# Ledger of designs, part 4: designed miniproteins, single chains, continued (4)

Each design is a single chain, and the fold is of that chain. pLDDT is the mean over its residues in the fold that is shown.

## One batch from the design tools (miniprotein)

Design m12106
Fold by ESMFold2-Fast:
Structure m12106 (fold): chain A 94 residues (1-94)
Amino acid sequence: MEMTEERREELKAVAAAYVIARAAETDPALAEELEAKARELEELAKRDPEEARRRLIEWLIEKAKELGVSEETLEEAARLFEEGKTEEAVKLLE
């Protein structure tokens, strides 16, 4: 299937959700990294909140990939979320 702009945004959202959920539930080191990145972006967020959000999302995608989640896996997870198969999507990202 061809990658649409909407599909790329879904992949970004899924990657972000995965990293945030992992940081909150099971990975204290990732939680510390996320907090440090948020603090770096605080001043940028005051001047340009859209750019700060974009940089945070890019970092979250990079972290998801570092944690072993491939772009293909993120695409399949995004499709499963779209189809309402939330439990299957979460298992795929595990």
Scores: mean pLDDT 71

Design m12107
Fold by ESMFold2-Fast:
Structure m12107 (fold): chain A 97 residues (1-97)
Amino acid sequence: MEEIKETLERTGEAVERALSSVPVLRPTGEEVRELLLEGARNPEKAFEYIDKAIEVLQRGAEEARRTLSPREGILAEAAAGVAQIALAVAKVAIKNL
């Protein structure tokens, strides 16, 4: 379904953009985008790729919490929160298609 592909591609771009502002989260954002692009190519497995992307984001956010100062951690938490909301919205949007 075309709308599933577009939703995953847009969500991947949004997540990468949100996480790119925090250097320690840039690799996480790139990996999430790659997973969602693979989901866009295999829309029958869209939920599987979204769940993998959520797992990658969770691991990246946890590593950021361990390595960053409290001030830097606030920005990382905000960026991860935006990415988490974007993934949740994409999952709901696809479910309602």
Scores: mean pLDDT 84

Design m12108
Fold by ESMFold2-Fast:
Structure m12108 (fold): chain A 104 residues (1-104)
Amino acid sequence: TKSVEEALELLREMRELARKVLKETKDPDLIKRAIAVLLAIIGLEIELERLKKKGLGLPEETIEKLKELLKKAKEALAAGDLEGAVDALEEALEVLDAALKELE
């Protein structure tokens, strides 16, 4: 459904932001967290592709929340707040993971 395709596009943008954090940070803790975000995105992309094959969708509220958190991550990164960007990405992935578990 359209919602799964939107979620996949949002994950693609989140992956790009996590890579930018890795490029800019020298903090070992932020490096570890950004790598964990990238790994979680891979797992969630696989689950979303499975959801798409089943013809299932995500709630619109989930997509709206992901867009809000992605915007927050982009704004934090633009302000040089790398920790805030990672915090927002981690929250977005938790929201998506929770929504996927509700469907299984």
Scores: mean pLDDT 87

Design m12109
Fold by ESMFold2-Fast:
Order: structure tokens, then sequence, then C-alpha cells
Structure m12109 (fold): chain A 67 residues (1-67)
């Protein structure tokens, strides 16, 4: 599913950013913005941006809670 594909992408983005865990709010914002940019780079014009943002936010929060 889309959720399963977004989670690994979020993990890779966060790992490459090397941002400290105590800066979770900044990490979350950076990860969301970066992943959205990658997805929109694929010329996905019609999907709901709000739905996509919600999925990315969920994946980021799940990653940060488990780590």
Amino acid sequence: SLEERIAPLVENVIAQANVPSDKRAELREFAVDTVISFVKGFKIDNPSDEFLVALIELAVQEYLREK
C-alpha cells in the first residue's frame, strides 16, 4: 500500500539528514517537506495533497515514536 512505501522513504530521508532525536519537531517538518517534494517531483498532479501529507505525517510520527 502507499503507507508501506512511504514509511521506508521517511526512514531513509531521516537517516541521511542525521538530525538529533531531541530536535524531533524540526526533523518531522524537514522529513514531511522533503518527502512531499520527492513525491510531487514524480508529477503526481491529481492526488489529494492533504491525504498525502497526512500519510507522510503519520509515517514520520511512527518512526520517531519507535526510535
Scores: mean pLDDT 64

Design m12110
Fold by ESMFold2-Fast:
Structure m12110 (fold): chain A 68 residues (1-68)
Amino acid sequence: MKVITPLDAPRLKRLLVERGVPREAALEVAQYIIDKGEVTEEELVRMLVEKTGLSEEQARAIVDEVLK
């Protein structure tokens, strides 16, 4: 199972902003990953839905893109 690490945080932030998420929300998500160290795919999807208002489908698509 792939995990998201702090090294993925800058790419995730850029992808979120490119998909129309406000910079402040994207920064909050990136900071959570940095603070936690490792985040599972499912945990990141839930956090994106809760903090950004993205649908679960949109959140999963972004996570899949980050993990490529």
Scores: mean pLDDT 80

Design m12111
Fold by ESMFold2-Fast:
Structure m12111 (fold): chain A 99 residues (1-99)
Amino acid sequence: EERLKVLKAINELGFDASDEEIAKKAGVSIGTAKRYKEEALKRYEENRQIVKEALDETGDLDEAIRLAAKKIAEKRNVPYHPFIEELVRPLVEEVAAER
C-alpha cells in the first residue's frame, strides 16, 4: 500500500523533507510521494484548524482534546471512540504551547 509507505516516510523525515527524499524512503515514484504528501499535509492543516477552534471554544486542554476528537471523527465519518482523543492529544498540546 503506497500511501502507507509515504506516510511512514513523512513520519520519519518530516514534512520539510523533499518529495525525492520521501519517494526514496517509501520506495515509490516522486509523483506518488508528492500526491500523498500533499494529501497528508492538507489533512494535518485541517486537523490543526479543528484543534485551534476547539481550544478557542473551550479554554481548557482536556475539553479541547475531547471536542477536537469528536469533530475530527465526524469529519472523517468514523464513530467517536476515546482512543481518538489519544491520537489528537499531541496536536492539541502542540497548538496550545504555541499560544
Scores: mean pLDDT 78

Design m12112
Fold by ESMFold2-Fast:
Structure m12112 (fold): chain A 113 residues (1-113)
Amino acid sequence: SVEEKVAELKAEMDKAFEEIKKLIDQGTTDENINKIMELMKKMLERAAKVAFELIDAGQRELAKEVIDYAIQKLKEVADYAISKATPEQKEKIKSFYDILLDELNKLKEYIDS
């Protein structure tokens, strides 16, 4: 069902969050920050793909739920990364977060229209 697909995606995002936290806990090196940013991007690309599939199926409310969950998870991982990062790394993380959040908000506006 579409509800099962949404639940599976949320579980996939939760798993990605745990992987990101492990990378942060191993150290805020530039290599680890780049891996974190790539995992965040892949998580959001997956969420967007599922949201578009739900829109095509006429399930706009579930599509909105998927994007809202992705926005929540993006904020949680960005805040966790920022809490462990140097000032220079914080600016890079914040900049990347702002770009991804803008893309998700645009998709949410499209669903709400």
Scores: mean pLDDT 83

Design m12113
Fold by ESMFold2-Fast:
Structure m12113 (fold): chain A 91 residues (1-91)
Amino acid sequence: SSVQDSVQTVAQQLRDAGLDDYADQLVSLSTKAHDAAQKAKASKDAKTKQKYIQLALDYQKQILQVLAKAFDILGKEEHAKAVRDVLAKSE
């Protein structure tokens, strides 16, 4: 999917910048978010579906936190601010 392609592109950019730990965290969290979303989609029980939706959203929030920190380290203040603004508006 285009989202997975974007994650791999950003992870590679982080690795090229020497931020391998942040790239690894981004890929790991993206995989966990995707797995939780797939389990939510596959679940027929409303309570189980909601549990996996919440888990996927929690992993997405962690992805944004990792990106904000990585952009701060790279000196990309405008990008870091944009990510934090998205995070602040997501409940």
Scores: mean pLDDT 83

Design m12114
Fold by ESMFold2-Fast:
Structure m12114 (fold): chain A 94 residues (1-94)
Amino acid sequence: SEIEALKEQLKEEVEKFAKEFKVPEEVRKKINEILDKLLKSKTKEEALENIKEFKKVLTPVEKEVYKKDPEKYRKLSSKITRLLMQIYEALEKE
């Protein structure tokens, strides 16, 4: 399934982001919990709400990471954003 492949890619890129930027384990656990919820979304509305929560959890991490390495942040963040958009677009509307 195309959507299942996109979901696996998103999971891999989020894990890569967390490792590269040494995200604390407690924050990684929170990211993984919302990511799991996002990956289980069946509709566009469900996915949109879970994407909003995912971004809220990531925002503090992104600010710290951007200050440390803006170019590396941009590269990894853009891949995650693209995958989120592709998953949203692939899901059916309610």
Scores: mean pLDDT 81

Design m12115
Fold by ESMFold2-Fast:
Structure m12115 (fold): chain A 66 residues (1-66)
Amino acid sequence: MLEEVERRLRELGLSDRTVRAIVQAVKMGGDPEAALEAAERLKGQFSDDAITIAAVEAAVKSRLAK
């Protein structure tokens, strides 16, 4: 369901670059819900680069914590 993750990230108003980076992290085994929650929480407060880093970290950390 990568298409659903991409759609939700685009609805948050994130750049194509940020959306692609987060989708790639999910493809590599990251947790999609953790990535979406991090992006939604940080949108409008931080740069796209900071949101990308936080969402990718959340996706990876959530997977490793299991």
Scores: mean pLDDT 75

Design m12116
Fold by ESMFold2-Fast:
Structure m12116 (fold): chain A 99 residues (1-99)
Amino acid sequence: KKEEAIKLVKEALDYALKGFEKIRAENPEKREEIDTYEALIIITLHLAIQAAEKGDFESAIEGLERAKKLVDEVIKRFGYHPDLEKAKELLEKAIEVLK
């Protein structure tokens, strides 16, 4: 189950990166702000993976919920993208697996 959750988080990261590439192309004037959100989400997800690998599921869940909120903020601020929504869905599934 821990391995399944980590796999889902890594898949969510891949979708998030694809979504960020597309929203960055659509919002070139906001690139610096978008890059900041991308960096925060990447760091948050890597820390959540490390916590899960160590068996600290409480910290992992907290990190995944934080990353999900950051993705939601990106969607609200820069516009909807299917890859970002898919990333949120995968993060929610990872949270459910770790509970």
Scores: mean pLDDT 87

Design m12117
Fold by ESMFold2-Fast:
Structure m12117 (fold): chain A 91 residues (1-91)
Amino acid sequence: MTPEDILRAALEAPKLLIERKDELAPESAYRKMVESLSEEELLEHFLIEAILLLKELGEEEEAEKLAEKYGLMEKVKEYEEEFKKKLEAVK
């Protein structure tokens, strides 16, 4: 999977989830996000997830470039800290 494929999936996900909202399980996190977030907020969420995935894959340069382009550097840091906190709680 290339960085371009990850970005493309993130950009397409909000519209696909909104279109398929009624097919999502009511208890799913995605259903709750579609019902509570705007299309812009959904896009931001998926871009943050894409940036985090790029970092996990070692594509740090592409992750930083994407975070700068969309102004998400601060939010990415918040998500990284929350992810570390959750990992520590499970161990």
Scores: mean pLDDT 75

Design m12118
Fold by ESMFold2-Fast:
Structure m12118 (fold): chain A 80 residues (1-80)
Amino acid sequence: MYRELGARATAEDVAALEARLAEARAAGASPLELAALEAMLAIAQGDLEAARRYLERVLELSTSASEEDKEALRRAIEEL
């Protein structure tokens, strides 16, 4: 029951994230925004290796972000 519901929710989340990523690319979104959306999509797909890689790219591109935000992102990468 919960496994079937989880699989369905994940498929809907993946479709929504793919649509958002396509819209962001069409709108000429920043490399940082694109990397963040790709990380979210990888997490939704259960591709933790790809998710980690994209989150590391987000951290690399976040040169103007606060140290608190960078530390939060590093912790998110560790929790994958």
Scores: mean pLDDT 73

Design m12119
Fold by ESMFold2-Fast:
Structure m12119 (fold): chain A 62 residues (1-62)
Amino acid sequence: YSSEYLQAIKNGDEQALNELRENSRVAAEGMGRALGLDEKLVGKLTEALFEIERDALKRSVE
């Protein structure tokens, strides 16, 4: 991730957060298809991956 992107995430920029959520969604959908998960479960998995990734990026910059 670029420094610009990390700063945007820390500042709560909607576009950066939406991009991070999209990346998490893609990963969650891939796993969900392999495991046959419902779209609702994929949504919850997306949220969990998004929170984990966001927290990791914030710790990296701190």
Scores: mean pLDDT 76

Design m12120
Fold by ESMFold2-Fast:
Order: structure tokens, then sequence, then C-alpha cells
Structure m12120 (fold): chain A 60 residues (1-60)
């Protein structure tokens, strides 16, 4: 259980890091459509990971 929580936490941190880097690149390029697509994708992925983390924590 703890190892799975640690893995999900790392995935969330990696997602945040990629989000920050990708958003900055899209803004530097002036690509508003790409920026919006990146934000939407990360919001969906984060919501899924957080829901999984909450389910694991509820079993502690």
Amino acid sequence: LQERIEQLTREILELHQRYHDEVERARAAGDTERERAIIRRYDEEMSRLIAELERLLAQL
C-alpha cells in the first residue's frame, strides 16, 4: 500500500514538472491553443491520480 502511494505521489510530481515546462514552452511560442490543450490534459490526468490516491488513503 505505502509503495503504491509513493509511486502515485511521484507521478503527480512528475506531471506538475512536465506541466510547468510545457506551458512555459507554449507561452514562449505564442501558441495559445497548445497552452489550453496542455492545461486540459493535465487537469484530467491530475484528477484521475488524485482520485486514486484518495482511494488508497481511505483504506489506511
Scores: mean pLDDT 81

Design m12121
Fold by ESMFold2-Fast:
Structure m12121 (fold): chain A 88 residues (1-88)
Amino acid sequence: DGFQQIDQGNVDQAIQIANDYFRQGDYDRAIDIYQRALQVQPNVQGYINLGQTYRMQGKYDQAISYYQQGLQIQPDSRAQQMIQRLQS
């Protein structure tokens, strides 16, 4: 939920709604919305936020994978630091 359809005109809004679920600790809903938004338009912030959400669930391999996917689009120092921390 949040909205019924994600298209290229509302991807940023989808990411913000997923961020709100993340802040509430509803990681499963956050993941669903982030993944749906990224299927419409891949973007670095969505991948980094999805990685962070998997990290909060203790799913470190998935977290690393999504951080790496974000870094393929755009450099991000926080994502790079988090990958190093999770691999240590």
Scores: mean pLDDT 81

Design m12122
Fold by ESMFold2-Fast:
Structure m12122 (fold): chain A 81 residues (1-81)
Amino acid sequence: DELERALRLTEEQMKSVVPDPAMYFYGLGLSEKRAGNYRAAYLYFKMSNRIQPRPDSWKLMSESARKLGNDELAKEYEKKA
């Protein structure tokens, strides 16, 4: 959607300014999750995982997707963890 498109532009920009953009977005996702902002957490974990796929990123994407009410998407992500 439009938000995902905007995040892709941010992702490309951040790749040039942060030493580890995957870890940077992963950290933002953890902060949002702790605040209870599961939509923002999901998007940040998705960005991190797109840059560098990891089992814990897939697991956290699954957890966030489930919190957002998308159980099918959560199950698909769990298969990749």
Scores: mean pLDDT 79

Design m12123
Fold by ESMFold2-Fast:
Structure m12123 (fold): chain A 80 residues (1-80)
Amino acid sequence: MRGRERARIVREIIDTLLRFALEKKLDPEQLRELARTLGSGAGLEDPELAQRIADAVERALRGERSSIEVDGVTVEIDGV
């Protein structure tokens, strides 16, 4: 998978997790489990990336900006 496409998938997973966290009041453990499940379903077999995604979503829910590097491509996540 090319870095740009993988970064796009990571952004879509983050957007999905933010929606679920806001609608269903997910705790951090549930958020990490969902990040792992969505990552696996999208072909992202990287447990460390799943943890970074969950952390970025938790930070965004606190109004904090963060970034994730995916194959040399930086994905910026703004606070909500």
Scores: mean pLDDT 75

Design m12124
Fold by ESMFold2-Fast:
Structure m12124 (fold): chain A 65 residues (1-65)
Amino acid sequence: MKAIQDKLKQLEKKGYTDLAKKIKELVEKGDYESAVKLAVEAAEKSDDDVATILDELAYLLHQQQ
């Protein structure tokens, strides 16, 4: 989905390139459950700006389950 790709690009711009790549790989495999879990766990350990992007991404990923 375009919205998911847009959020992944926002993470890359914030310097979270490895995290964005791992979430993208899970999405490409259709493993949305693991992608949601990873995004939520990362949000708990991130700055507010990045946590907001990750929470929005997790919400979008959950809609695909």
Scores: mean pLDDT 81

Design m12125
Fold by ESMFold2-Fast:
Structure m12125 (fold): chain A 88 residues (1-88)
Amino acid sequence: VPALLRKAEEALRKGDLELAEAYLKKAAAIMTDNHDIRYTVQILEGYADLEQAKGDLELAKVLYRTAGLFAEGIGMKDVAETFFAKAW
């Protein structure tokens, strides 16, 4: 999963939104199949960054807020504040 998230970030930096989405979908599928939640915040952030790059600011805000709520729920309050700020 970490390698897929890194590749998604590289694709976003290059403006390859389709490739970035493909890597995020693979990461999410692996986590779902293995009942693993460790990378949920990073995957949500990746999808939020992708939607922002596509110009869907409302969906990006929802995804950043969701990442923030999840981060807060697992005790990552400083990370949650960063995501809530991006959801403005």
Scores: mean pLDDT 76

Design m12126
Fold by ESMFold2-Fast:
Structure m12126 (fold): chain A 64 residues (1-64)
Amino acid sequence: ADTKAIQELLSHVRKALDAADAGNAEEARKHADRAIQIGLESGVITPEGAANLRAEVDARIAAA
């Protein structure tokens, strides 16, 4: 159960970062939101971890 949640979370994180690097802010945010939802619902990440993921995606969008 936890392994599947982690795999789904990581898949959406990769898609978010890829979209951010490509300059696609809307897709990056969409995938980041999905990763955060999965992580918080499954207990895989903390609210602080969710905030850090958001900040990383935003930083990559700004750098693109």
Scores: mean pLDDT 84

Design m12127
Fold by ESMFold2-Fast:
Order: C-alpha cells, then structure tokens, then sequence
Structure m12127 (fold): chain A 81 residues (1-81)
C-alpha cells in the first residue's frame, strides 16, 4: 500500500497536471473508506473522510489540510466547467 507521503505527492502531481485524474484517485480513496461513491458526498463529508483517514495513518496536520485542499480543488476543476 502507498504511504501517506506518497499519496499526498501523487495527488499534488495529478492536481497540477490532470485534476480529473486527481479527482478519480480521491473518489477511490473515499469509496474504500466509506463504501459510498464520492459523488454522493458533500465537500464537508469528503474533507472529514480525508482528515480522518490521513490522521489515522499518522499524517501531520499540514499534510492533512493540504490533502483536503487538493481533493476539494480537484472536485471543483473536474466537475465545474
């Protein structure tokens, strides 16, 4: 399994180069943790899932908040024309 540092680095790269792919990765992570499709979740619910998951894996608060920023930013760029 990927480390938290590797996941954040991958999300950062994808968000910069391909926000739709970044959103897909976030969707897979959210579905793995909640059993629900990411499209059924609000921004607040997604943020809560990301914070809980990353914190449980020992991520720093800086890494957690950056992952939330990337996840919600990717959603906006991928889903809003």
Amino acid sequence: MMSIEEVVELLEKLYKEDPEAAWTVVGMLVQEETGRPVSSLSDEEIAAVIRRTFRSMGASEEQIERAVEIALGARRKALEA
Scores: mean pLDDT 77

Design m12128
Fold by ESMFold2-Fast:
Structure m12128 (fold): chain A 103 residues (1-103)
Amino acid sequence: TPEELLREAIDLLSEAVERLEKIEGSNRATVLLQSTLGIHEIRLTVLLRDPSATREEVLAAVQQIIDDLQEMAEELRDELSPEAIAVVDELIARLQSLASELA
């Protein structure tokens, strides 16, 4: 269901934030990434609480997260640690799988 897929996406974002917080050393790029993930988690939570939210709106929200993360990963590549890049790449792959299930 769209609700179950939203809950899964929220859990994936929350897990990624927790993993980034445990990485040794924090720089501006890591903080910006964590903040971006937190904002998207709030947006998905709003959709989860909206009984009028459509499958198309959920898919669009997940795709926006994928697009934002891909752009951020490219822009911040030289500033992010290999561990932080691995978290982002895994999150993008898992969100792409989720978006495919929604389509």
Scores: mean pLDDT 84

Design m12129
Fold by ESMFold2-Fast:
Structure m12129 (fold): chain A 91 residues (1-91)
Amino acid sequence: LSPRLQELYRPNPELQAVLKTVGETKEVLTLSELLALIGVYATREGLIDPEDPTIVDLSDSPLGKIFGVDKLDWRDIEALLKLLESNVTKV
């Protein structure tokens, strides 16, 4: 794994609220943990695009408002990491 995926980050309050809905209570997480939790959130909220399961539709979600995007490509890990890094503080 990239060293970036193993470093500890503190999510901003808006992202923490999203993570709490899927049962995450830790104050600091790795980017790898954050990616996994975003996947759990997308699945629970039914955000996976029915025509393309690699696309997550965020247009009507709190997560979309946090990231400022309407869609995520789950295969574009680097773009996902950049969106996460804009919403976390490195510890």
Scores: mean pLDDT 79

Design m12130
Fold by ESMFold2-Fast:
Structure m12130 (fold): chain A 62 residues (1-62)
Amino acid sequence: MSEGRKLLLRGIGLILRGIGLEFQGDLLESQGQTDEAARLKAEGKRLIEEGRKLIEEGEKLL
Protein backbone atom coordinates (compact mmCIF):
# COMPACT_ATOMS: atom_id res chain seq x y z
CA MET A 1 0.00 0.00 0.00
CA SER A 2 1.37 3.46 -0.86
CA GLU A 3 2.46 5.93 1.83
CA GLY A 4 0.04 8.50 0.40
CA ARG A 5 -2.88 6.09 0.77
CA LYS A 6 -1.83 5.25 4.35
CA LEU A 7 -1.80 8.96 5.27
CA LEU A 8 -5.19 9.50 3.59
CA LEU A 9 -6.83 6.62 5.50
CA ARG A 10 -5.25 7.71 8.80
CA GLY A 11 -6.43 11.29 8.21
CA ILE A 12 -9.99 10.15 7.46
CA GLY A 13 -9.95 8.02 10.63
CA LEU A 14 -8.85 10.98 12.77
CA ILE A 15 -11.55 13.25 11.30
CA LEU A 16 -14.26 10.65 11.99
CA ARG A 17 -13.03 10.22 15.59
CA GLY A 18 -12.93 14.00 16.02
CA ILE A 19 -16.49 14.40 14.74
CA GLY A 20 -17.61 11.66 17.14
CA LEU A 21 -15.96 13.43 20.08
CA GLU A 22 -17.57 16.76 19.14
CA PHE A 23 -20.97 15.04 18.97
CA GLN A 24 -20.40 13.41 22.39
CA GLY A 25 -19.32 16.81 23.74
CA ASP A 26 -22.55 18.42 22.50
CA LEU A 27 -24.55 15.64 24.14
CA LEU A 28 -22.74 16.07 27.49
CA GLU A 29 -23.19 19.86 27.31
CA SER A 30 -26.96 19.37 26.87
CA GLN A 31 -26.85 17.23 30.06
CA GLY A 32 -25.02 19.94 32.05
CA GLN A 33 -21.59 18.25 32.07
CA THR A 34 -19.86 21.39 30.82
CA ASP A 35 -16.24 20.61 31.86
CA GLU A 36 -16.21 17.15 30.22
CA ALA A 37 -18.07 18.53 27.18
CA ALA A 38 -15.44 21.28 26.73
CA ARG A 39 -12.63 18.72 26.97
CA LEU A 40 -14.16 16.37 24.38
CA LYS A 41 -14.94 19.23 21.97
CA ALA A 42 -11.36 20.55 22.23
CA GLU A 43 -9.94 17.06 21.59
CA GLY A 44 -12.34 16.50 18.68
CA LYS A 45 -11.41 19.80 17.07
CA ARG A 46 -7.70 18.99 17.41
CA LEU A 47 -8.15 15.53 15.82
CA ILE A 48 -10.13 17.01 12.91
CA GLU A 49 -7.35 19.54 12.22
CA GLU A 50 -4.66 16.85 12.48
CA GLY A 51 -6.62 14.51 10.17
CA ARG A 52 -7.21 17.29 7.64
CA LYS A 53 -3.45 17.94 7.53
CA LEU A 54 -2.69 14.23 6.98
CA ILE A 55 -5.24 14.05 4.14
CA GLU A 56 -3.60 17.08 2.47
CA GLU A 57 -0.15 15.45 2.71
CA GLY A 58 -1.49 12.07 1.54
CA GLU A 59 -3.18 13.60 -1.53
CA LYS A 60 0.17 15.13 -2.56
CA LEU A 61 1.74 11.63 -2.60
CA LEU A 62 -1.00 9.84 -4.62
Scores: mean pLDDT 84

Design m12131
Fold by ESMFold2-Fast:
Structure m12131 (fold): chain A 67 residues (1-67)
Amino acid sequence: GAGMAAAIAGVGGASPAAARAMADAPGENQTKAGRLARQGASPAEIARAGGVSVAAARDFLEGVRAR
């Protein structure tokens, strides 16, 4: 539930995959991924557009949803 998701987010906010995706994705890819996330695109679409893994796209999407 929400409590478990919050606990994972608190621990996983510094996850290596999310941190690497942030570091490796140039601003243009982050902007495109953010646009797709706001449009309700799937993690697979975001991963393809951003040039990142599906796992990184899921972490990014959770961050965008929280913003």
Scores: mean pLDDT 61

Design m12132
Fold by ESMFold2-Fast:
Structure m12132 (fold): chain A 81 residues (1-81)
Amino acid sequence: EVERLLAEAERLRQEYEDKILKTLIEYNFKAAQAKTQEERDKIYAEGIKEINKLIDEMNRKVEELLSEAQRLADEKARRAA
């Protein structure tokens, strides 16, 4: 079902956006607790790395669902012909 796959892709985007926001809040909180600038810089670097990983995972999973939706749409078009 093309509609199901598109809905699942949107659901995944929302889940990852929530995870990214929570990760940002957690790392900002940790940075606020850090006693040195060097420690804060390390915390922010780790946070950026984790956020980039979540973005990459989101893009990968969404692309897989969109590719599957396209294949099903193409199959439906062939069956209609």
Scores: mean pLDDT 83

Design m12133
Fold by ESMFold2-Fast:
Parts: structure tokens; C-alpha cells; sequence
Structure m12133 (fold): chain A 83 residues (1-83)
């Protein structure tokens, strides 16, 4: 069920945003929250794929290694949901 996969993806992103805030990365946390909100408003496989790709881009520009690892792991979790 695409809607259930989207709900799970949004929860993963919301959890990642909380962890990013704990790391002091407010900007990446806010971006992760925006992606979660987008998925909740437009629940589709395509929206989850777009969120995964945005997370990969955020990870490329991330200077903090722990935040970068978290963003990469989150993108991987979204990719696993799409299988």
C-alpha cells in the first residue's frame, strides 16, 4: 500500500530530524521536517524517491560527519522502503 509506505517514510524523516537537532544541525533538521511534511501531503512513490534524492544532496553538502552519516542512512532507509 503506497499510502502506508509514505507514512513510514515520513516517520523515518521525522525521526532523522529529531536526531539532527540533537546533533545541533538545525538547518538539516528543518529540511528533513519539510520532506516529511511533503510526503504526508503528497503520499506517492515518486515523492518518496524525490525525498531520497534530496537527502543524498544534503549529505553531499554536509560538513559534519555524524549529520552526513545520518542523512546517508536515512536515504538508504527510504530506498529500502521502495523495494
Amino acid sequence: DEKKIAEEAAKILEETAKKLKELGDEKSAEEAERLAELIRKKPSIQTIEAARDVLKLLAKYEKNEESKKLLEETAKKLEELLK
Scores: mean pLDDT 87

Design m12134
Fold by ESMFold2-Fast:
Structure m12134 (fold): chain A 94 residues (1-94)
Amino acid sequence: SELEELEARLRELVDEIIALLEESGLLDAAKQVRELLAEYERTRDYAAFLRGLGAVIRPLMPQLEAENPEAAARIRELGLEIAVVAAEIEDLLA
């Protein structure tokens, strides 16, 4: 179904963020993102998921940009794609 395809895409995008955080040595942040995704899969509260993701990632961006600018740029791109996919999921559930 379209919903299953969007949820699979959301998982793929979030998994890429987790991998980039782990590659950058940000293991605690990667764990927090994984926990947020698991909570989203239980609750389907995409607004809480997006707020939680932003709260974890936003304070790390200056460090990522200084130490791994390629990972920082990719995480920004993935965040925008996640917001679009999450909005499409919300729209289908409305």
Scores: mean pLDDT 86

Design m12135
Fold by ESMFold2-Fast:
Structure m12135 (fold): chain A 59 residues (1-59)
Amino acid sequence: SLEEKEKEYEELTQQLLDAGREDAVKQVQTMLESLSKKDKELALEKGVMALRMLLRELG
């Protein structure tokens, strides 16, 4: 659901912030701003995927 995707996006964002990757979080947010205005659900799916990939690079 949209709510589940939003929760996952927030959890992954927090994990990156805790890892000191605020730069990466801001980059993802900037990339998704335009898409979020057109398709909020697709923006969340893309955001979650990008954040998961970034977290995988940490460990």
Scores: mean pLDDT 80

Design m12136
Fold by ESMFold2-Fast:
Structure m12136 (fold): chain A 111 residues (1-111)
Amino acid sequence: MIEKLKEELKKLIGDDETADILIEFIEEMAKLATDPNVTLEEALEVAKKYKLPLNDEEIKELLEAMKELAETGDTEPLRKTLEKLFKDIFTPELIDTMVKLIAAIIEEYKK
């Protein structure tokens, strides 16, 4: 599942280098969201590592949406957050694929 979603996301982005950066960022953030003791500082360090043009509040919103998905299984907050942050850059199909990838990673790492 995860590998197929990663391949789909790479095809939708059309640039392997950009896709790899985004996929690695998503994977690290989704894994952090499964940890009940995760801090905002840890999420901000992940964003800095991948040099994403997101501010601290945007990273906080993304982390909180992913944590809600981990706690409740509800993908709607995450979808809304991704649309708010990326609607001008990413198509609805790409956002849908990102939501599915994040959900799959969270399910795999959820204890």
Scores: mean pLDDT 81

Design m12137
Fold by ESMFold2-Fast:
Structure m12137 (fold): chain A 69 residues (1-69)
Amino acid sequence: AEELVKESRELAEEGRKQGNDEAVKKAEQAKRLAELSIEMYNRGDEESGKQLEEQAKKLLEEAKKLLEE
């Protein structure tokens, strides 16, 4: 989960450098969901944490695809 926050931040920065606003938005959304997943894991809510982490991964992959076009 912490790695997803880092990767999402780096991808948002890359999107800003390329002027790809949609990639930036998806990367920032992925970062927020990854941060929420960490909070859920810290509370002992493994189910919610896992669901948020999977959603963050999906958004991160979508952002990567936008930057590779």
Scores: mean pLDDT 81

Design m12138
Fold by ESMFold2-Fast:
Formats: C-alpha cells, sequence, structure tokens
Structure m12138 (fold): chain A 90 residues (1-90)
C-alpha cells in the first residue's frame, strides 16, 4: 500500500513539474504494484487495473512517437484516477 502511494505521489509531482516522461514511469510502477496484488482485488478493481495498464501502454507509445505532451499528461491523469479509486477501496 505505502509503495503504491509513493509512486502515485511521485507521478503527481512529475506532472506538476512538466516531466511527462517521469510521470509515465512512476504511474507504470504503481500499475505494476497493483498487478502484483491482482488476486487480492475484486472484479471491479481488477477491471480498473486493466484499464490503467491499457492507458499506460498508450502513453508510452505516444511518448515514443513524439506525440503532444499535454495529451500524454491527460492520459496519465486519467490513469492516476483509476489507480486512486482502487487504492481508496482497499
Amino acid sequence: MEEIEKEIEKAREALKNGDVEKAVEYVERAVKLLESRLSELSRDQQLHVTGARTLVDIARQMLAQGADRERIKKIVEETLKMIERVRESL
């Protein structure tokens, strides 16, 4: 739990500082931590984790393609909302 909270906070700080590359890295770390605990999650929580994984993969592809940083930032923000809903319900 505390490890997921730390990665979420690092991702939020990176977004605030305009460091989109670091924000994607930290949000992916939070998703990986949730994926490692998938068996402890409800079906609805598992669906949110799967959704967050999909958004992380899209954000990484967009970074690799040099896409608009503001669009990537919005995807990271949506991913953080999904992660936070899972965390708050644990």
Scores: mean pLDDT 83

Design m12139
Fold by ESMFold2-Fast:
Structure m12139 (fold): chain A 85 residues (1-85)
Amino acid sequence: KLSLEEILALLDALYEAHGRNRVVLAYAAIEAAIAQPEYIEALVAWLRSRGVSDAELLRVAEHVRSISSDPRTPAVLDRFEAVVR
C-alpha cells in the first residue's frame, strides 16, 4: 500500500517524464484510485490543481471503464465521477 504522498510524487514524476501530458496524468491517477479508493477525493482535488479539467477527468474515466477487467473498477469509477460532478 502506497501513501497519498508517495502516489502524488510518482504522478508528478510521470507527468514530467511524459512532457506534462495531462491525459497520461489523469489515466495514472484513476488507476491509483482503483487500487486505493480512499484517495479519490484527494486525487481529484490534486488533478484540478494541476490544470486537469473536469471534462478531461470524465473522458479518461470513461476510457478506463471501457478497458478495465478489474471487478472493482465500476464502483470506484462511479464514486470518482460523483466527486468530479
Scores: mean pLDDT 82

